# Designed miniproteins, single chains, continued (2), part 44

Each design is a single chain, and the fold is of that chain. pLDDT is the mean over its residues in the fold that is shown.

## One batch from the design tools (miniprotein)

Design m5510
Fold by ESMFold2-Fast:
Structure m5510 (fold): chain A 57 residues (1-57)
Amino acid sequence: DEEEKIVEKLEKEGKIKKINEVLKEKGENGVTAEDLAKAAGISVSTARKYLKYLKSL
C-alpha cells in the first residue's frame, strides 16, 4: 500500500511522533494536510496520504 510505505518512512525519520503531537494540539480546530506538512516538515501530499491512512483505521 502507498499509504503504508509512507507511514514506514515517517516512522524511520521520527516524524510520526511530531505529526501526532500536532494532531493532539490542533485536532479541535480541524488540522489540514497543509498544517501537518508545515509542522512536521513533510510534503502536503505525504500529509494527505497519512490523514487518509488514519481515517481508514
Scores: mean pLDDT 73

Design m5511
Fold by ESMFold2-Fast:
Structure m5511 (fold): chain A 56 residues (1-56)
Amino acid sequence: SAAAEAEVARVGAAGTPAGRAALGEADKLSQQHGDAAAREAVRRAAPQLAAAGREG
């Protein structure tokens, strides 16, 4: 979803393997539970995604 993509970009993980994996999971959650659940999942992963973005 656009909300999940924005969250991944916000933490600097856009284009990283971790960011791509998070977007894949968010897409599944969006289909099953809606965009709010998808965004919340990315938000919970944000500290790990931010660390992956800094390492890259």
Scores: mean pLDDT 71

Design m5512
Fold by ESMFold2-Fast:
Structure m5512 (fold): chain A 62 residues (1-62)
Amino acid sequence: EEKEEKKEFLVTEIDGKWLARSLVDGEIYEAEKVGENVLRIKGKLYLAEEVSDGVYIAKPLK
């Protein structure tokens, strides 16, 4: 399975840095904000949605 993988990250912003934690294996990556609520994580684009105070869920952007 290549396209239909569930790839979501829990993202927190700290002092202008975006930290993305994989919800699959718990690995943490630095995310780059490239647009309005759009993050680049491991070279792929994700849409970040705020789910609580300072906490975001990033889902793969089609």
Scores: mean pLDDT 73

Design m5513
Fold by ESMFold2-Fast:
Structure m5513 (fold): chain A 78 residues (1-78)
Amino acid sequence: MKEEILKEVTDSEIEAKRMAEEFKDVPLEDLKKIAEYAKKNNLSSYEIYRALRDLQAGKKTLEEVLKEIDERIKKNQE
């Protein structure tokens, strides 16, 4: 389940599998929201990794993570 969601937004299947295993404690709903946001904004695999890492660590809420990604996108505009 998580692997399939991550495959849609990561640069490689191997990376998607690694993220799914590493972040298996992240709620599926939160993962879906991050993946949807990444899909909409063409985020790179490492941006997604950072978001999931911060969520799993309890460092940031889902809302905070999404806002941080939005700020980075607006500033970098690649």
Scores: mean pLDDT 75

Design m5514
Fold by ESMFold2-Fast:
Structure m5514 (fold): chain A 85 residues (1-85)
Amino acid sequence: TEEKIRKIKEEIAKIVLDAAGDNPEVQKAVEKFLNTDDKDIAGLLKAFNDLYIALSKVLDNEKTRELSSKVAKLLFEMIGLIEES
């Protein structure tokens, strides 16, 4: 379970960095997300919101929406695994 959670976190980070990793605010938001405790669901949701804000400053509305939807799906899958632990 912990290994699956780690893999999902790494996948989210890869998706975001592949899309906008050249931006320092995006890099900082990804780092904050990766360093958030897996048991801190509220912190994970806040980190996701910070990622969305950073992406919205760098990418157009359509790309931000597409990436946010994909990342949100992975985030909720990860939260489900945390709750089953």
Scores: mean pLDDT 79

Design m5515
Fold by ESMFold2-Fast:
Structure m5515 (fold): chain A 67 residues (1-67)
Amino acid sequence: EKEKLLEELIKELKEKKLPESVIETVETLYELGMSVEELKELLELVKNKDFSGFIDLMGEHFERVAK
């Protein structure tokens, strides 16, 4: 379920103590049509503490949906 993946991602972001702005950005991208596969990739990156990869993937997704 997309909602469950979003909740798990937000929980991991909060546990890693990332800024509220990052959480807001994730929620916005989800509302703009983030796929299940994209949510899974973001969740894996956060769980592995690959925050550089997380930011890069977020940027790519934002560029795609903003166009």
Scores: mean pLDDT 76

Design m5516
Fold by ESMFold2-Fast:
Structure m5516 (fold): chain A 85 residues (1-85)
Amino acid sequence: GCDDAIDAAQDLLLDAVEASKNGDTDAAKQNINDAVTLLSKCPTATIEGFSDLLEASSEVAKESGDKDAGDALSSASKLVKKSSS
């Protein structure tokens, strides 16, 4: 269900942060994309902090020098907020 998708996405985002800190940008991108894909299965965000997780991931990606992934995550966060309005 959606709760399982959120839990799995959170774990993937944590893995992306660790990969980014270790300089593994490919693993970070893959985990971020997998998280966004899981989250797209939810018609609306169950937890309002969900979009905050996407914004935090965007900041991590930008700090890693991956502005494209950061911009995509920021856009995904905004789309999640709009779809719940």
Scores: mean pLDDT 68

Design m5517
Fold by ESMFold2-Fast:
Structure m5517 (fold): chain A 68 residues (1-68)
Amino acid sequence: MSASVKEEVVSVEEAAEKMKEIAENKDPNVIVMVSILSDDTVKVYTVEGDTPEAALEAAKKLIEELKK
């Protein structure tokens, strides 16, 4: 089981569009996390796993890394 993490700094509008695309796809193996950088920009983390469990583990590891 493996997972990939995609990290992008985008505008709030671009983040909304990405979230819409993910919601429309209805993939249970995808976790999206958003970090607010400023009023107009956010950082979007898209975690995609082979299973929901793999995606959750990768998201947890990413959160731990961001706390360092």
Scores: mean pLDDT 76

Design m5518
Fold by ESMFold2-Fast:
Structure m5518 (fold): chain A 84 residues (1-84)
Amino acid sequence: MIVTGAVERPDRPPEVLVITGSSEEDIREALEKARAVAPEGALVHIRIAKSGDKEATEKAVEIARELGFEVLEESDDGIVARKV
């Protein structure tokens, strides 16, 4: 049998993880920083330090869209977005 798993080049986009506070300003700063660091097409994981803060997660979605990210996933802990 031919086994091919060991030669896989990283075909996945770069990933950036940012942990932020629950305030709108903290979330905005985290997303602006992620946008500055992440290349186009990168996946940006924004994790809210206060788990289960639904309002903070909704604000993260709103700000990510404002800053030109495509929101791919929303959870109680934060969002996953792609830089466009």
Scores: mean pLDDT 74

Design m5519
Fold by ESMFold2-Fast:
Structure m5519 (fold): chain A 66 residues (1-66)
Amino acid sequence: AAEELLAAAREEWLALARRLSLEELDQVMGKREPELLNELLALGVPLDQAVRAVAEIVREARAVAE
């Protein structure tokens, strides 16, 4: 389900943010963000909801890496 996918991504990205520099995290997020967005869209999540959910996880991860 979309909620499980988002929860898994959040845990993975926060774990990466704790280990990586902000620059390294941005390189990883550049690849992971579009992949997650495409997976959510494939599951039928509306574009506006998918974009907001992914953006929230990115925001949390960047805050941890700072």
Scores: mean pLDDT 83

Design m5520
Fold by ESMFold2-Fast:
Structure m5520 (fold): chain A 90 residues (1-90)
Amino acid sequence: SLAEIRAGFDRLEAQVARILADVRAQLPTLSPEQQARVEEILAQIEAALADARARLAAATTPEEARAILEELLGFILDKFGELTVILAES
């Protein structure tokens, strides 16, 4: 249902916020160049969450809402992959 998908989004948003806070805690240990790249990715993730929230609020069918959530999940996973690579750089 729409309500279930929206509840799923709220849980995802809370989990992502915790991960972003953990990443932000590591920023002072990174080079200025790594910090800039990480901050850009964090901003992209936050923008994607805000966009998905607005789109989910406007969604009228479970099918539309599911597509929005699936698109968001793929984007977040790709960005977390990029973060992992940056954080592993010496």
Scores: mean pLDDT 88

Design m5521
Fold by ESMFold2-Fast:
Order: sequence, then structure tokens, then C-alpha cells
Structure m5521 (fold): chain A 77 residues (1-77)
Amino acid sequence: SSQRHQVLLSQARSYLGASRTLVSQIPNSQIARQALDHARTALRYARDPSRIDDAERQIRITQQYISDTIRQISNSK
């Protein structure tokens, strides 16, 4: 559980950084803002050892919105 908790904290911080970068690059993207909101929630849950399953769920949601945002960027070229 301790190793799982540290991995989730690392992942949550990484996806928060990625989501912030995407919002900075395309501030009018609602999908990018959704990625950021879920990334913030993932980090909040990841900081609480009793909420690790909630953190994992929020990380998966964040990954999906990041993927959708990257697709949006690709389609805008």
C-alpha cells in the first residue's frame, strides 16, 4: 500500500503538470479544463492514504481527458 500510495502521488503530480500545460496552450478548451479539474482532484485524493482507490479513478479520468485534448490539438492543425 505504501508503494502504491507513492506511485499515485507521483502520477497525480505529473498529470497535474501536464494538464496545466495543456490549459496554458489552449485556454479555450473545455476538455483541457476538465483534465485540470480531475488532475487537481486526483492529487487531493492521492495525498490521503484512505482515498487511494478514488485517486486511481481520478487519474484514469485525467488520462482520458488529456488524450482527448491531444486529439483536439491534432485536429486543429
Scores: mean pLDDT 85

Design m5522
Fold by ESMFold2-Fast:
Order: C-alpha cells, then sequence, then structure tokens
Structure m5522 (fold): chain A 77 residues (1-77)
C-alpha cells in the first residue's frame, strides 16, 4: 500500500540522514509510532512533522513545476 511504501522511504531517509543502520532508523520510527513518552520519541515525532511538511511542500512545488512545464510546452506548440 502507499502508506507502507512511504514508511519504507521514511526508514531509508532516517538511516541516511542520521548516518545509522536501517535497523536503528526502524527502531526510532517505531518508538515515535508507539507514542513513547520519552524526550527522544517526542523529538522524533517533531522531526516526522517536519518531514511531512517538507514532503507536502515538495508535492506543491511538483504541481507548480508541472504547470510551468505544461505552459512552456503549450507556448512552444
Amino acid sequence: AAEERLEEQKIDLLAKRFGVSRETARRILEAARAGDDSPEAKRVREWQDVVNYIADQLIKIGEEVEAWLAARRAAAA
């Protein structure tokens, strides 16, 4: 499912960004998902909010880029 693919991408991204193994990144994500009351889990949830915000911005930018490309293609025709 799309959510499962997004979760796999989040694990890869966290592993790359933190310079840790996928196993460690997965545990960090699981702690955040479990609603752990630790400061670490709260920080990870804050980071997930930031990542989701960035992803949303990239989607919006992508839509603007596609609209810009479509306009250029129409002008070139």
Scores: mean pLDDT 69

Design m5523
Fold by ESMFold2-Fast:
Structure m5523 (fold): chain A 62 residues (1-62)
Amino acid sequence: MEHEEKQKKLQEIIEESAKKVLEGADRKALIEETQKKIYEITGIEVPLEKVEAMIEAVAKEL
């Protein structure tokens, strides 16, 4: 996947996760699922704490 497509898909994944958290989904399970999706796209295992912070930041902007 090209760099631009990868970045756009990452933003979409984080935004979808943020919306699900606001809808009352299991926050911990969603953070772990989001980390796995990021890893599948980037090959990088982002710390769960950082994934949570990214989701929280996006959720506050929604």
Scores: mean pLDDT 78

Design m5524
Fold by ESMFold2-Fast:
Structure m5524 (fold): chain A 97 residues (1-97)
Amino acid sequence: AASLDTELAKEKIPEQIEEDLEKLGIERKEKVIELVEKAVELAPELTVEIAGVALFAEIEGIELSPEQLVRIARRIAGRGLTREELLALMEEERARE
């Protein structure tokens, strides 16, 4: 990803999160926001990736810790992934002891 996209991503993330979260309902929206806030404290440079992974995990019914979310976000940074590839990464992180 180009550095020029980073500034746009910071402004656009809140909008995209709000749009997708409205589709989930209030209770699930609060859960996703709390997870994103905790994960962003660990890796603020990955805010875009963290938000996307957290939303996708909630839609798919996958429970992730903030630390697991950050690890997945680091692996997807700068690359596009399919739904199947992202699910595989989430399951791999959940299998780590």
Scores: mean pLDDT 67

Design m5525
Fold by ESMFold2-Fast:
Parts: structure tokens; C-alpha cells; sequence
Structure m5525 (fold): chain A 73 residues (1-73)
């Protein structure tokens, strides 16, 4: 199991929830936890963790938000 935490700079609560829902829909994601502006993703393997990170980053870019990785295993 692998985790990744992605912080969404300047995101609203609604935007963080949308991003969490997007991450939860990625195949191989086991759970998603919201910690303030951070989306903590627990994934089955590294490939699923990277796919969730990429999906959240691409979504954030489309919303005009800056996303960065705060933590990873």
C-alpha cells in the first residue's frame, strides 16, 4: 500500500471535496481523507497513487489552482 498527500492551494471546501471524489474514483485507490486543503490518498500500489496524484493535479490546473505533493510513502 502507498499513500500520497496533495495540497490544493487556495481551494474552497467545495473544490477540495470535488478533488477528493475524483481521487476516490481512480482504480486502485482504497481510501481518501481530507485534511484541510490536503487530500490524503491511500492506494493499493505506486501506480494507483501516481494516477490519483496526476488526476488531482490535472483537475486543479483546470480550476486555476496550484497543487503540490505534501507527503508520500
Amino acid sequence: MTFVGVVLEGASEEQVREAAELAAAVPGVLSVKIIGNEILVLARDEAAARAAERAVREWARSQGLTAHVARTS
Scores: mean pLDDT 85

Design m5526
Fold by ESMFold2-Fast:
Structure m5526 (fold): chain A 64 residues (1-64)
Amino acid sequence: SPEEDARFARRRAQIQKQKDLVEEELKKLSNDKSPEAIRKKNFYEKQLEALDLTEQLLERERAA
């Protein structure tokens, strides 16, 4: 339905916004080689992976 399509589009946009924010945080840390920055970068990279999995789950929900 158009309502369901709009709902999924909004959820995709929310996930993309979260990915953009995480990528901005990674960019801010790009020149920082401290152990703390390395740990934060690793955490944000895992966060991006989790967001990718969330997108996959959303696509599966849409297909069902």
Scores: mean pLDDT 85

Design m5527
Fold by ESMFold2-Fast:
Structure m5527 (fold): chain A 90 residues (1-90)
Amino acid sequence: MEKEIEEAKKLAEEDVKRLEEARKQGREAFLEKLREIEEEMKKLKEEGWSDEALRLYTAIVQSYLIELAREEGLDLGPNADRMLELAKKL
């Protein structure tokens, strides 16, 4: 389990960095990256990642999205809402 926790942290940090890079490229790029991350999160859950690893991953990504929405006023669209809903369920 410790290896899964470290992988979850690393993946979440990489995904946050990818979202930040996509944000600089424009709204469409950001929304597409959110869709990819939402799909990857669903896949990790299906692959049997521990609840703790999934919660850590979603908590990091959710914290970034909440902060970004509050500070930047960026249109995150329905993909962000889905990620927030998934994070609440984990």
Scores: mean pLDDT 70

Design m5528
Fold by ESMFold2-Fast:
Structure m5528 (fold): chain A 73 residues (1-73)
Amino acid sequence: MVEEALRALDAGDYERAERLALEIARELGIKPSGKDRLEQIQNVAKQLVEKLGLDPFDASRLAQAYIAAVEAE
């Protein structure tokens, strides 16, 4: 799932990437937390690094997709 989400981001398939990022975050029990959108993205990215061992760049990209999915739902 994580590799599939990163491939979707690389392909510019943001709809698929957002859906997969939402599933990943929910499976890991990651909640949006922070006073604003930027802080929520940073907090999610930190948890993705800690829980999945992702590099900070990929974690940031997935965190952005997750927050976008939460906002769009």
Scores: mean pLDDT 83

Design m5529
Fold by ESMFold2-Fast:
Structure m5529 (fold): chain A 97 residues (1-97)
Amino acid sequence: SEVYLRPDELLLELFREVGVEEEELTESQIGGVIGRIILKLFEEGRAVRDPETGEAIIRVDPDSVLAKLTGKTEMTVEEFVKRLEEYIRKHAERIVR
């Protein structure tokens, strides 16, 4: 049996921002979507590497979908992934097929 996750509306809004229209995704597909979100954040200058530490910091508007999902407007890429994965675990419906 394969496990699909059905995101809530807030997650679907985030996924649509990177061109994902599917309502049910496997864990592997969700991993790919998270990677695309991170790339888009770097491309838009919302994720920036600190030149001294090499650490990537994300800064987003308080009204953004990312701020609503994570509860933060500034975070590391690592903290972003952790917070997004925790949100998915709590709010996405798990479907076994």
Scores: mean pLDDT 83

Design m5530
Fold by ESMFold2-Fast:
Structure m5530 (fold): chain A 68 residues (1-68)
Amino acid sequence: SMKEEKALELLEKYLKSKNAAVRAAAKDLKELVEKGDIEGAIKAAQKLLKSSDPEVRELGKEVLKLLE
């Protein structure tokens, strides 16, 4: 799916983040997308929206925009 390919490209950029929490979240989301667990990836991204870290919330928003 073109949406999944774009999500993986986005996640690869976030894996290079200086923020360790962003890198950890991006790694978990990438593993879910790579194994085709899109429902799991959407649920995980939704949980990121509740983070106190604005960079983690932004990751969640961007992934949801691509997978929804």
Scores: mean pLDDT 86

Design m5531
Fold by ESMFold2-Fast:
Structure m5531 (fold): chain A 105 residues (1-105)
Amino acid sequence: MEGIEEGKKGYELGLEAYEKGKTQFSIDGGRDARAGGLLALEAAQMGTPEAERLAKIGGDNAYYGGQLAIEGSEKNDEKIALEGNMTGGVGALAGAVGLVVARKL
């Protein structure tokens, strides 16, 4: 089932970015990626095709956001960290929409 693996990976990497963040943007990016991955995982577990698609989008964005947050922290690059925060936020939104769609179907 699509989205479960992506949501889990996004959550795990987001949690790592949140815990290891050296800048406020990296911490915020990790927090958003963690939330996005968790919401995506929950949407995927509800098992509707549209929720699975949104969960995959959410999980992939959470994973990428977490990667950027870690990279920004390690390089002390606030722009990369901010991109991680924004990308993680997109993941959280997609996961949340996936849950709403799954509950209506």
Scores: mean pLDDT 75

Design m5532
Fold by ESMFold2-Fast:
Structure m5532 (fold): chain A 77 residues (1-77)
Amino acid sequence: MSDVERLEAIMDEEAARMLAEVRANPGLSREEIRLLLARGVSAVLDRLDAEGIPLTPEVVAALSARVQAWYAELAAL
């Protein structure tokens, strides 16, 4: 598995956790969604560090793209 593929797997796991939190707390404001996303990104970064995955330009680009997708997905709920 590439670093990018591992990042995507970690982000999919975290996205599932965030979706569950949103479903448990209907009516989250935009600011609460932003805080949820910030915590999710922090959790992903902690896991990348724990697994020794470096923040290469390709990993950072994939992370950025997926974070934008997360915001769009959560805002659509």
Scores: mean pLDDT 81

Design m5533
Fold by ESMFold2-Fast:
Structure m5533 (fold): chain A 86 residues (1-86)
Amino acid sequence: EDEALEKVKERVREIVYRVAKEYGLPEEVAEKAFEVVLEKAVFSPDTDPAELLAALKAVGLPEEAAERIIEEVHKLPAELAKELGL
């Protein structure tokens, strides 16, 4: 019943933690970034990318890392929405 939402959360977490580790960021920053992405991209896909970028930078992400997360995650809700037939 919550399988689709669990898959979305797993994919988002994988992307965020993967990028954070690639840029040498602490897990605390990755965890905060994960929450921001869920709130502002997954549950609010119409959020302005500039606002999402600013929020990710506020939790300690460098601009390049935040841009990569936004790019990858922004594609996931659209692909999963199509697969779910919503």
Scores: mean pLDDT 76

Design m5534
Fold by ESMFold2-Fast:
Structure m5534 (fold): chain A 61 residues (1-61)
Amino acid sequence: MVEEKEVELSRPLIIDGVDYGRRLRVTIEGDRTTITNLETGETVEVGAATGRAILHEGTLL
């Protein structure tokens, strides 16, 4: 299953000390999630559970 949504978080997303900002593209594909900072284009890969948590906390853009 592939899910892709753009969301805005109330606070910046920080993963491994890197700030990915508040406006994110979240792409869940199988057991992986790709998170993209919409302002900078920086990406990080996390698990599907983390991606789903971000989608739950975020507001759809």
Scores: mean pLDDT 81

Design m5535
Fold by ESMFold2-Fast:
Structure m5535 (fold): chain A 55 residues (1-55)
Amino acid sequence: SKTILNEMKKYAGKSKEELLKMKTDPVTLEPLKNPVVSEEFDEVFDEESYKLVAE
């Protein structure tokens, strides 16, 4: 969707430090270390957590 594309652009332009301050992993509730933008869940996950929730 257009909303997902806007979120992807938003996160693509941000440093890891900015992502860590603004968002935590919804699975582990820990700060993001390797952020992955998920179009299917409309969320940002840590890479490890994304592998657990996405089949």
Scores: mean pLDDT 63

Design m5536
Fold by ESMFold2-Fast:
Structure m5536 (fold): chain A 75 residues (1-75)
Amino acid sequence: SHMKKLEEEIAKKGKELGEERFAATPAEDRAAALAEAEALVREAQANSEDLTKEELIEAAAALHFGNLLRKEEAA
Protein backbone atom coordinates (compact mmCIF):
# COMPACT_ATOMS: atom_id res chain seq x y z
CA SER A 1 0.00 0.00 0.00
CA HIS A 2 1.03 3.65 -0.49
CA MET A 3 1.07 4.39 3.26
CA LYS A 4 3.15 1.31 4.11
CA LYS A 5 5.74 2.18 1.41
CA LEU A 6 5.90 5.78 2.65
CA GLU A 7 6.34 4.68 6.30
CA GLU A 8 9.07 2.18 5.33
CA GLU A 9 10.93 4.83 3.28
CA ILE A 10 10.72 7.40 6.11
CA ALA A 11 11.94 4.83 8.66
CA LYS A 12 14.84 3.66 6.45
CA LYS A 13 16.05 7.14 5.45
CA GLY A 14 15.54 8.48 8.98
CA LYS A 15 17.61 5.66 10.47
CA GLU A 16 20.42 6.14 7.91
CA LEU A 17 20.50 9.92 8.46
CA GLY A 18 20.34 9.52 12.26
CA GLU A 19 23.25 7.05 12.23
CA GLU A 20 25.34 9.37 10.00
CA ARG A 21 24.69 12.32 12.33
CA PHE A 22 25.57 10.23 15.39
CA ALA A 23 28.90 9.15 13.82
CA ALA A 24 29.69 12.78 12.87
CA THR A 25 28.83 14.35 16.27
CA PRO A 26 31.86 14.83 18.59
CA ALA A 27 31.37 14.18 22.33
CA GLU A 28 31.62 17.91 23.17
CA ASP A 29 28.61 18.70 20.92
CA ARG A 30 26.35 15.79 21.97
CA ALA A 31 24.37 17.59 24.71
CA ALA A 32 23.48 20.50 22.38
CA ALA A 33 22.75 18.11 19.48
CA LEU A 34 20.46 16.00 21.69
CA ALA A 35 18.55 19.13 22.82
CA GLU A 36 18.09 20.20 19.16
CA ALA A 37 16.93 16.69 18.17
CA GLU A 38 14.41 16.53 21.05
CA ALA A 39 13.06 20.00 20.12
CA LEU A 40 12.63 18.92 16.47
CA VAL A 41 10.79 15.72 17.51
CA ARG A 42 8.45 17.73 19.80
CA GLU A 43 7.70 20.25 17.01
CA ALA A 44 7.05 17.41 14.51
CA GLN A 45 4.66 15.69 16.96
CA ALA A 46 2.74 18.98 17.39
CA ASN A 47 2.43 19.45 13.57
CA SER A 48 2.24 15.80 12.39
CA GLU A 49 -0.74 16.36 10.03
CA ASP A 50 1.05 19.10 8.04
CA LEU A 51 4.57 17.62 7.67
CA THR A 52 6.18 16.94 4.28
CA LYS A 53 7.93 13.64 3.54
CA GLU A 54 11.31 15.37 4.00
CA GLU A 55 10.20 16.81 7.37
CA LEU A 56 9.00 13.34 8.45
CA ILE A 57 12.42 11.90 7.50
CA GLU A 58 14.15 14.66 9.53
CA ALA A 59 11.90 13.91 12.53
CA ALA A 60 12.62 10.16 12.24
CA ALA A 61 16.36 10.91 12.00
CA ALA A 62 16.19 13.16 15.08
CA LEU A 63 14.33 10.48 17.06
CA HIS A 64 16.82 7.74 16.09
CA PHE A 65 19.81 10.05 16.74
CA GLY A 66 18.50 10.89 20.23
CA ASN A 67 17.96 7.18 20.97
CA LEU A 68 21.57 6.40 19.93
CA LEU A 69 22.96 9.18 22.18
CA ARG A 70 20.91 8.02 25.19
CA LYS A 71 21.94 4.38 24.59
CA GLU A 72 25.65 5.32 24.48
CA GLU A 73 25.36 7.29 27.77
CA ALA A 74 23.68 4.23 29.39
CA ALA A 75 26.55 1.93 28.32
Scores: mean pLDDT 79

Design m5537
Fold by ESMFold2-Fast:
Structure m5537 (fold): chain A 64 residues (1-64)
Amino acid sequence: TIDQLMDQTYQQMAARTGPATADAVRDRMQDLVSRTGLSVSQVQNVANTMVSGTRNDDVVAMMD
């Protein structure tokens, strides 16, 4: 589910970049989900980009 995927993404980011960056991206994802109704597949795509080692600013840009 979206909540599980967001938690997974947060844990991955926190381990790699620290909790402050992880919090910022998670808040952004939650805002988008509540505002635009992002599908599980869209959230999964963002998570996969982060896990692949792409910069956090690239992930945030994908969500705009």
Scores: mean pLDDT 64

Design m5538
Fold by ESMFold2-Fast:
Structure m5538 (fold): chain A 78 residues (1-78)
Amino acid sequence: SREEAREALQRLRAEADQLIEQYKDNPRIVAALEQLRAVIDRALALIDAGASEQEVQEALQEVLQAIGRFREVYLAES
């Protein structure tokens, strides 16, 4: 549901903020997390604006892709 998606995105955003603080001295990890935050914020804005189901699903797919990109950067930098 939209409410479940909103709650999941809000939790993910909080985790991203914590990781940015934890890895603040690693600019590549921070950059990947900032990109993840940007797509999370866009998805939340679409849900809050009452955007179409298609627009919300496309934004959620962008979040999944950004998580994948973050994992690749994290493993390369760790």
Scores: mean pLDDT 88

Design m5539
Fold by ESMFold2-Fast:
Structure m5539 (fold): chain A 70 residues (1-70)
Amino acid sequence: MEYSEEEIKAALQLVKEEIGPVLKKLYEEGASDEELIEAAEEALEKYADKYPKKAVDAVKDQLARDRAEL
């Protein structure tokens, strides 16, 4: 899977702006690793239309890897 610098930057912005705040709140509330991954997946689905498809796909691939490690 090869992504351009623009796509990677968009993926990082998606994580920072949309996913990160949700995960931080849940982490502070004592959520499990599985609950954090589920919340990240939900946030990604909710905000996917605001970001380039390849950036969304990159985050999706990372979450799939994180889920496989549970």
Scores: mean pLDDT 77

Design m5540
Fold by ESMFold2-Fast:
Parts: C-alpha cells; sequence; structure tokens
Structure m5540 (fold): chain A 83 residues (1-83)
C-alpha cells in the first residue's frame, strides 16, 4: 500500500496544482514527503518499485510546477510553514 499511497498523493498534488490551490497542493506535498521518509527508513527495498510505479506521476507533478513558477513558489512556501 505505501507505493500506491505515494502514487495517489502525487496524483492529488497534480490535481491541486491544476486547480491553482497552493494550500491543498502543499498538504499533499508534505504527506508525500512523510511517506517517502517512511519508505527510505523502514522499507528501502520499495524504492525501485516507487521509482517504477510512481516515477511518471512524479515527473508530471514536477512538470506542472515548472510550468507555473509563481504557484510552485506559493506551494513550497506553504509546505515550509506546515513543516
Amino acid sequence: MLVERVREELEKLVEAIRAGDAEEAARHLVELEELLKEIETNHPELIPEVEERAGEAAREAEAELAANPELARAVLEEAQRLR
């Protein structure tokens, strides 16, 4: 389920970015960071599977943020405030 949760959070992140909702996007980004830390710490054997199954969604999220630099900055600022 962890790999699937990473993919789901990336899909929700992309949706929030497309909606222009920096607050919602930041929430999903923080959740994604926590999931990735859990995998790196307790399930490092899942890293290749995350890259294989969630890599495309991750590249899509990165592309959406790159296409909207102002929104990307707002998302990162909100994420920093949540952490």
Scores: mean pLDDT 81

Design m5541
Fold by ESMFold2-Fast:
Structure m5541 (fold): chain A 86 residues (1-86)
Amino acid sequence: AQVTSYEFSEEEARKLREISKEVSEEMLKENPGLDFDKMSAEEQREALIRYYEKLIEKLEEEYKDNPKFQEAIKNLKAFVESLKKL
């Protein structure tokens, strides 16, 4: 399939999912016993903000020279700013 500036290839999407998994595992290691199902909506929102901030940092470090990941990073930064305004 053809890809656009806001669409990842299957390989690029797989790498993004792998990084997302690494960030999730890192958050669980930093907060042993973290259970999203038992968290309040506010606690889940704060955890989501922290998750995406860590994801952005890893993407900027690993894929700073990849234009598609640069667009994803911009979109994620805008999303995080939106969450902080809630």
Scores: mean pLDDT 71

Design m5542
Fold by ESMFold2-Fast:
Structure m5542 (fold): chain A 66 residues (1-66)
Amino acid sequence: VSEEELDKEARVALLEIKAHIARQAGDYDTAIRYYEEMIEVTKDDPELRQRFEDELARLRAEKAAA
């Protein structure tokens, strides 16, 4: 694993933590922004990007239902 990949993994992990905290607080707009940033950071990893897009879609549906 390259240093650049490790930096990306660390950024994604931090964004996931922030998004989780925002979601738990009911701050869907903030959580959505963090997921959008994760998608941008992982655009070169189709499988990981798809996972975050699926989670973002779920989060948007959750916001619409609230």
Scores: mean pLDDT 79

Design m5543
Fold by ESMFold2-Fast:
Structure m5543 (fold): chain A 74 residues (1-74)
Amino acid sequence: STPQSRNIAFFSEEDIENAKKRGFKVSETDELDEAGQLIVDIRGPEKVKPYLIESEDGRKVMDFQGELIEKAAK
């Protein structure tokens, strides 16, 4: 089962703000990933599973409205 929250590294503060504007709850941790980027916890509503999508600006952002895929498919 896909969890309702996960830890991911965001590319910019704008990506975090976009997630918040879409109703996601974002909490910063004091942990860094292997690339030295801040790890954040993202949580959506109970009825929605998070999906990672690419924004119009070419940045990756979470979308809880998405029905595209649970994991990457090629």
Scores: mean pLDDT 49

Design m5544
Fold by ESMFold2-Fast:
Structure m5544 (fold): chain A 106 residues (1-106)
Amino acid sequence: MKEEVLKRGEEIKKRSEEIARRAIELAKASEDDPELLSKAIGAAITAIGGSTLADLAIKLVLEDGSKEAIEKGEKLIRQAEEDVRSAEELVEEVEKKVKEKKKLKE
């Protein structure tokens, strides 16, 4: 469904931007911890990857309205949603560990 791919794609792009922003802030907060820094950077890259897949799905559906193009777009959207979800889970894990470290230094 063309409209569904376009709508979900735009929602993924917005969500990815917010998750990437949070991941960058966590990377700055984790400069002294190589493991947390690596996870935060990984989350940012994964979120950006999801946004890229969503953009590709939108372009594919807009340029080629064929059933095959829509099916490929739907697959790209599903992968993008999974990537953004994984990035969000990593961001939440890093946020929790950063808070725990600050509490121990007080």
Scores: mean pLDDT 84

Design m5545
Fold by ESMFold2-Fast:
Parts: sequence; C-alpha cells; structure tokens
Structure m5545 (fold): chain A 73 residues (1-73)
Amino acid sequence: SEEIVKLLNEVVRILQEVGRAVEEKAPPEEILKLIDEGLKKLEELRKVATDPEVLKFIDEAEELLEKLREEVE
C-alpha cells in the first residue's frame, strides 16, 4: 500500500530527527516533542499495518521511544 509506505517513511524520518536531536544534545522539551510525534505516527501506522514485520517494527520503535522518553524526563 502506498499509504503504508508513506507512513513508514514518515516514521523513519522522525526517528532520524530524534537521533539527531539526542546526538546534538537538544533541549529535553524538543526531544520530547519529537518522541510524541513519532509515537502518534506509529499509532497511525498500527491502524493500517497487517504485515508481521511492520507490526514488529512498530512494537520495537514504540518501546525504544518510550524508554528514551523516561530517560529524558
């Protein structure tokens, strides 16, 4: 599905932005906003995803972002 590919690309972009913000030691508020955006996009992807590999990616990405959120707070 073109919609799934678009959402996957958006999630990957946000994850890259989160990684950059962490590497550059951005303010916690900026990192938390990017994490929230990533989690929202993962929720959108979860609603349309049926492929087991995509669902596994969503689960792993959500866990990583939640752990990072706890560390930044």
Scores: mean pLDDT 86

Design m5546
Fold by ESMFold2-Fast:
Structure m5546 (fold): chain A 56 residues (1-56)
Amino acid sequence: MSERSLVVSRLVGRVIRLVGEGRVEEAQQLLDQFNQLESSISDPQKLVEAINQLIS
């Protein structure tokens, strides 16, 4: 649960940075991938690992 909060905070930070840099398409792709992972992965550990990999 705490790790999920951490990776979500990192994801939001990256989205904000990408939008600020004019990289709106990459920000949208990141959000789309996050939504797909969250809807597809029910295991919290695997979800955290997948999100962390997405934003690393």
Scores: mean pLDDT 79

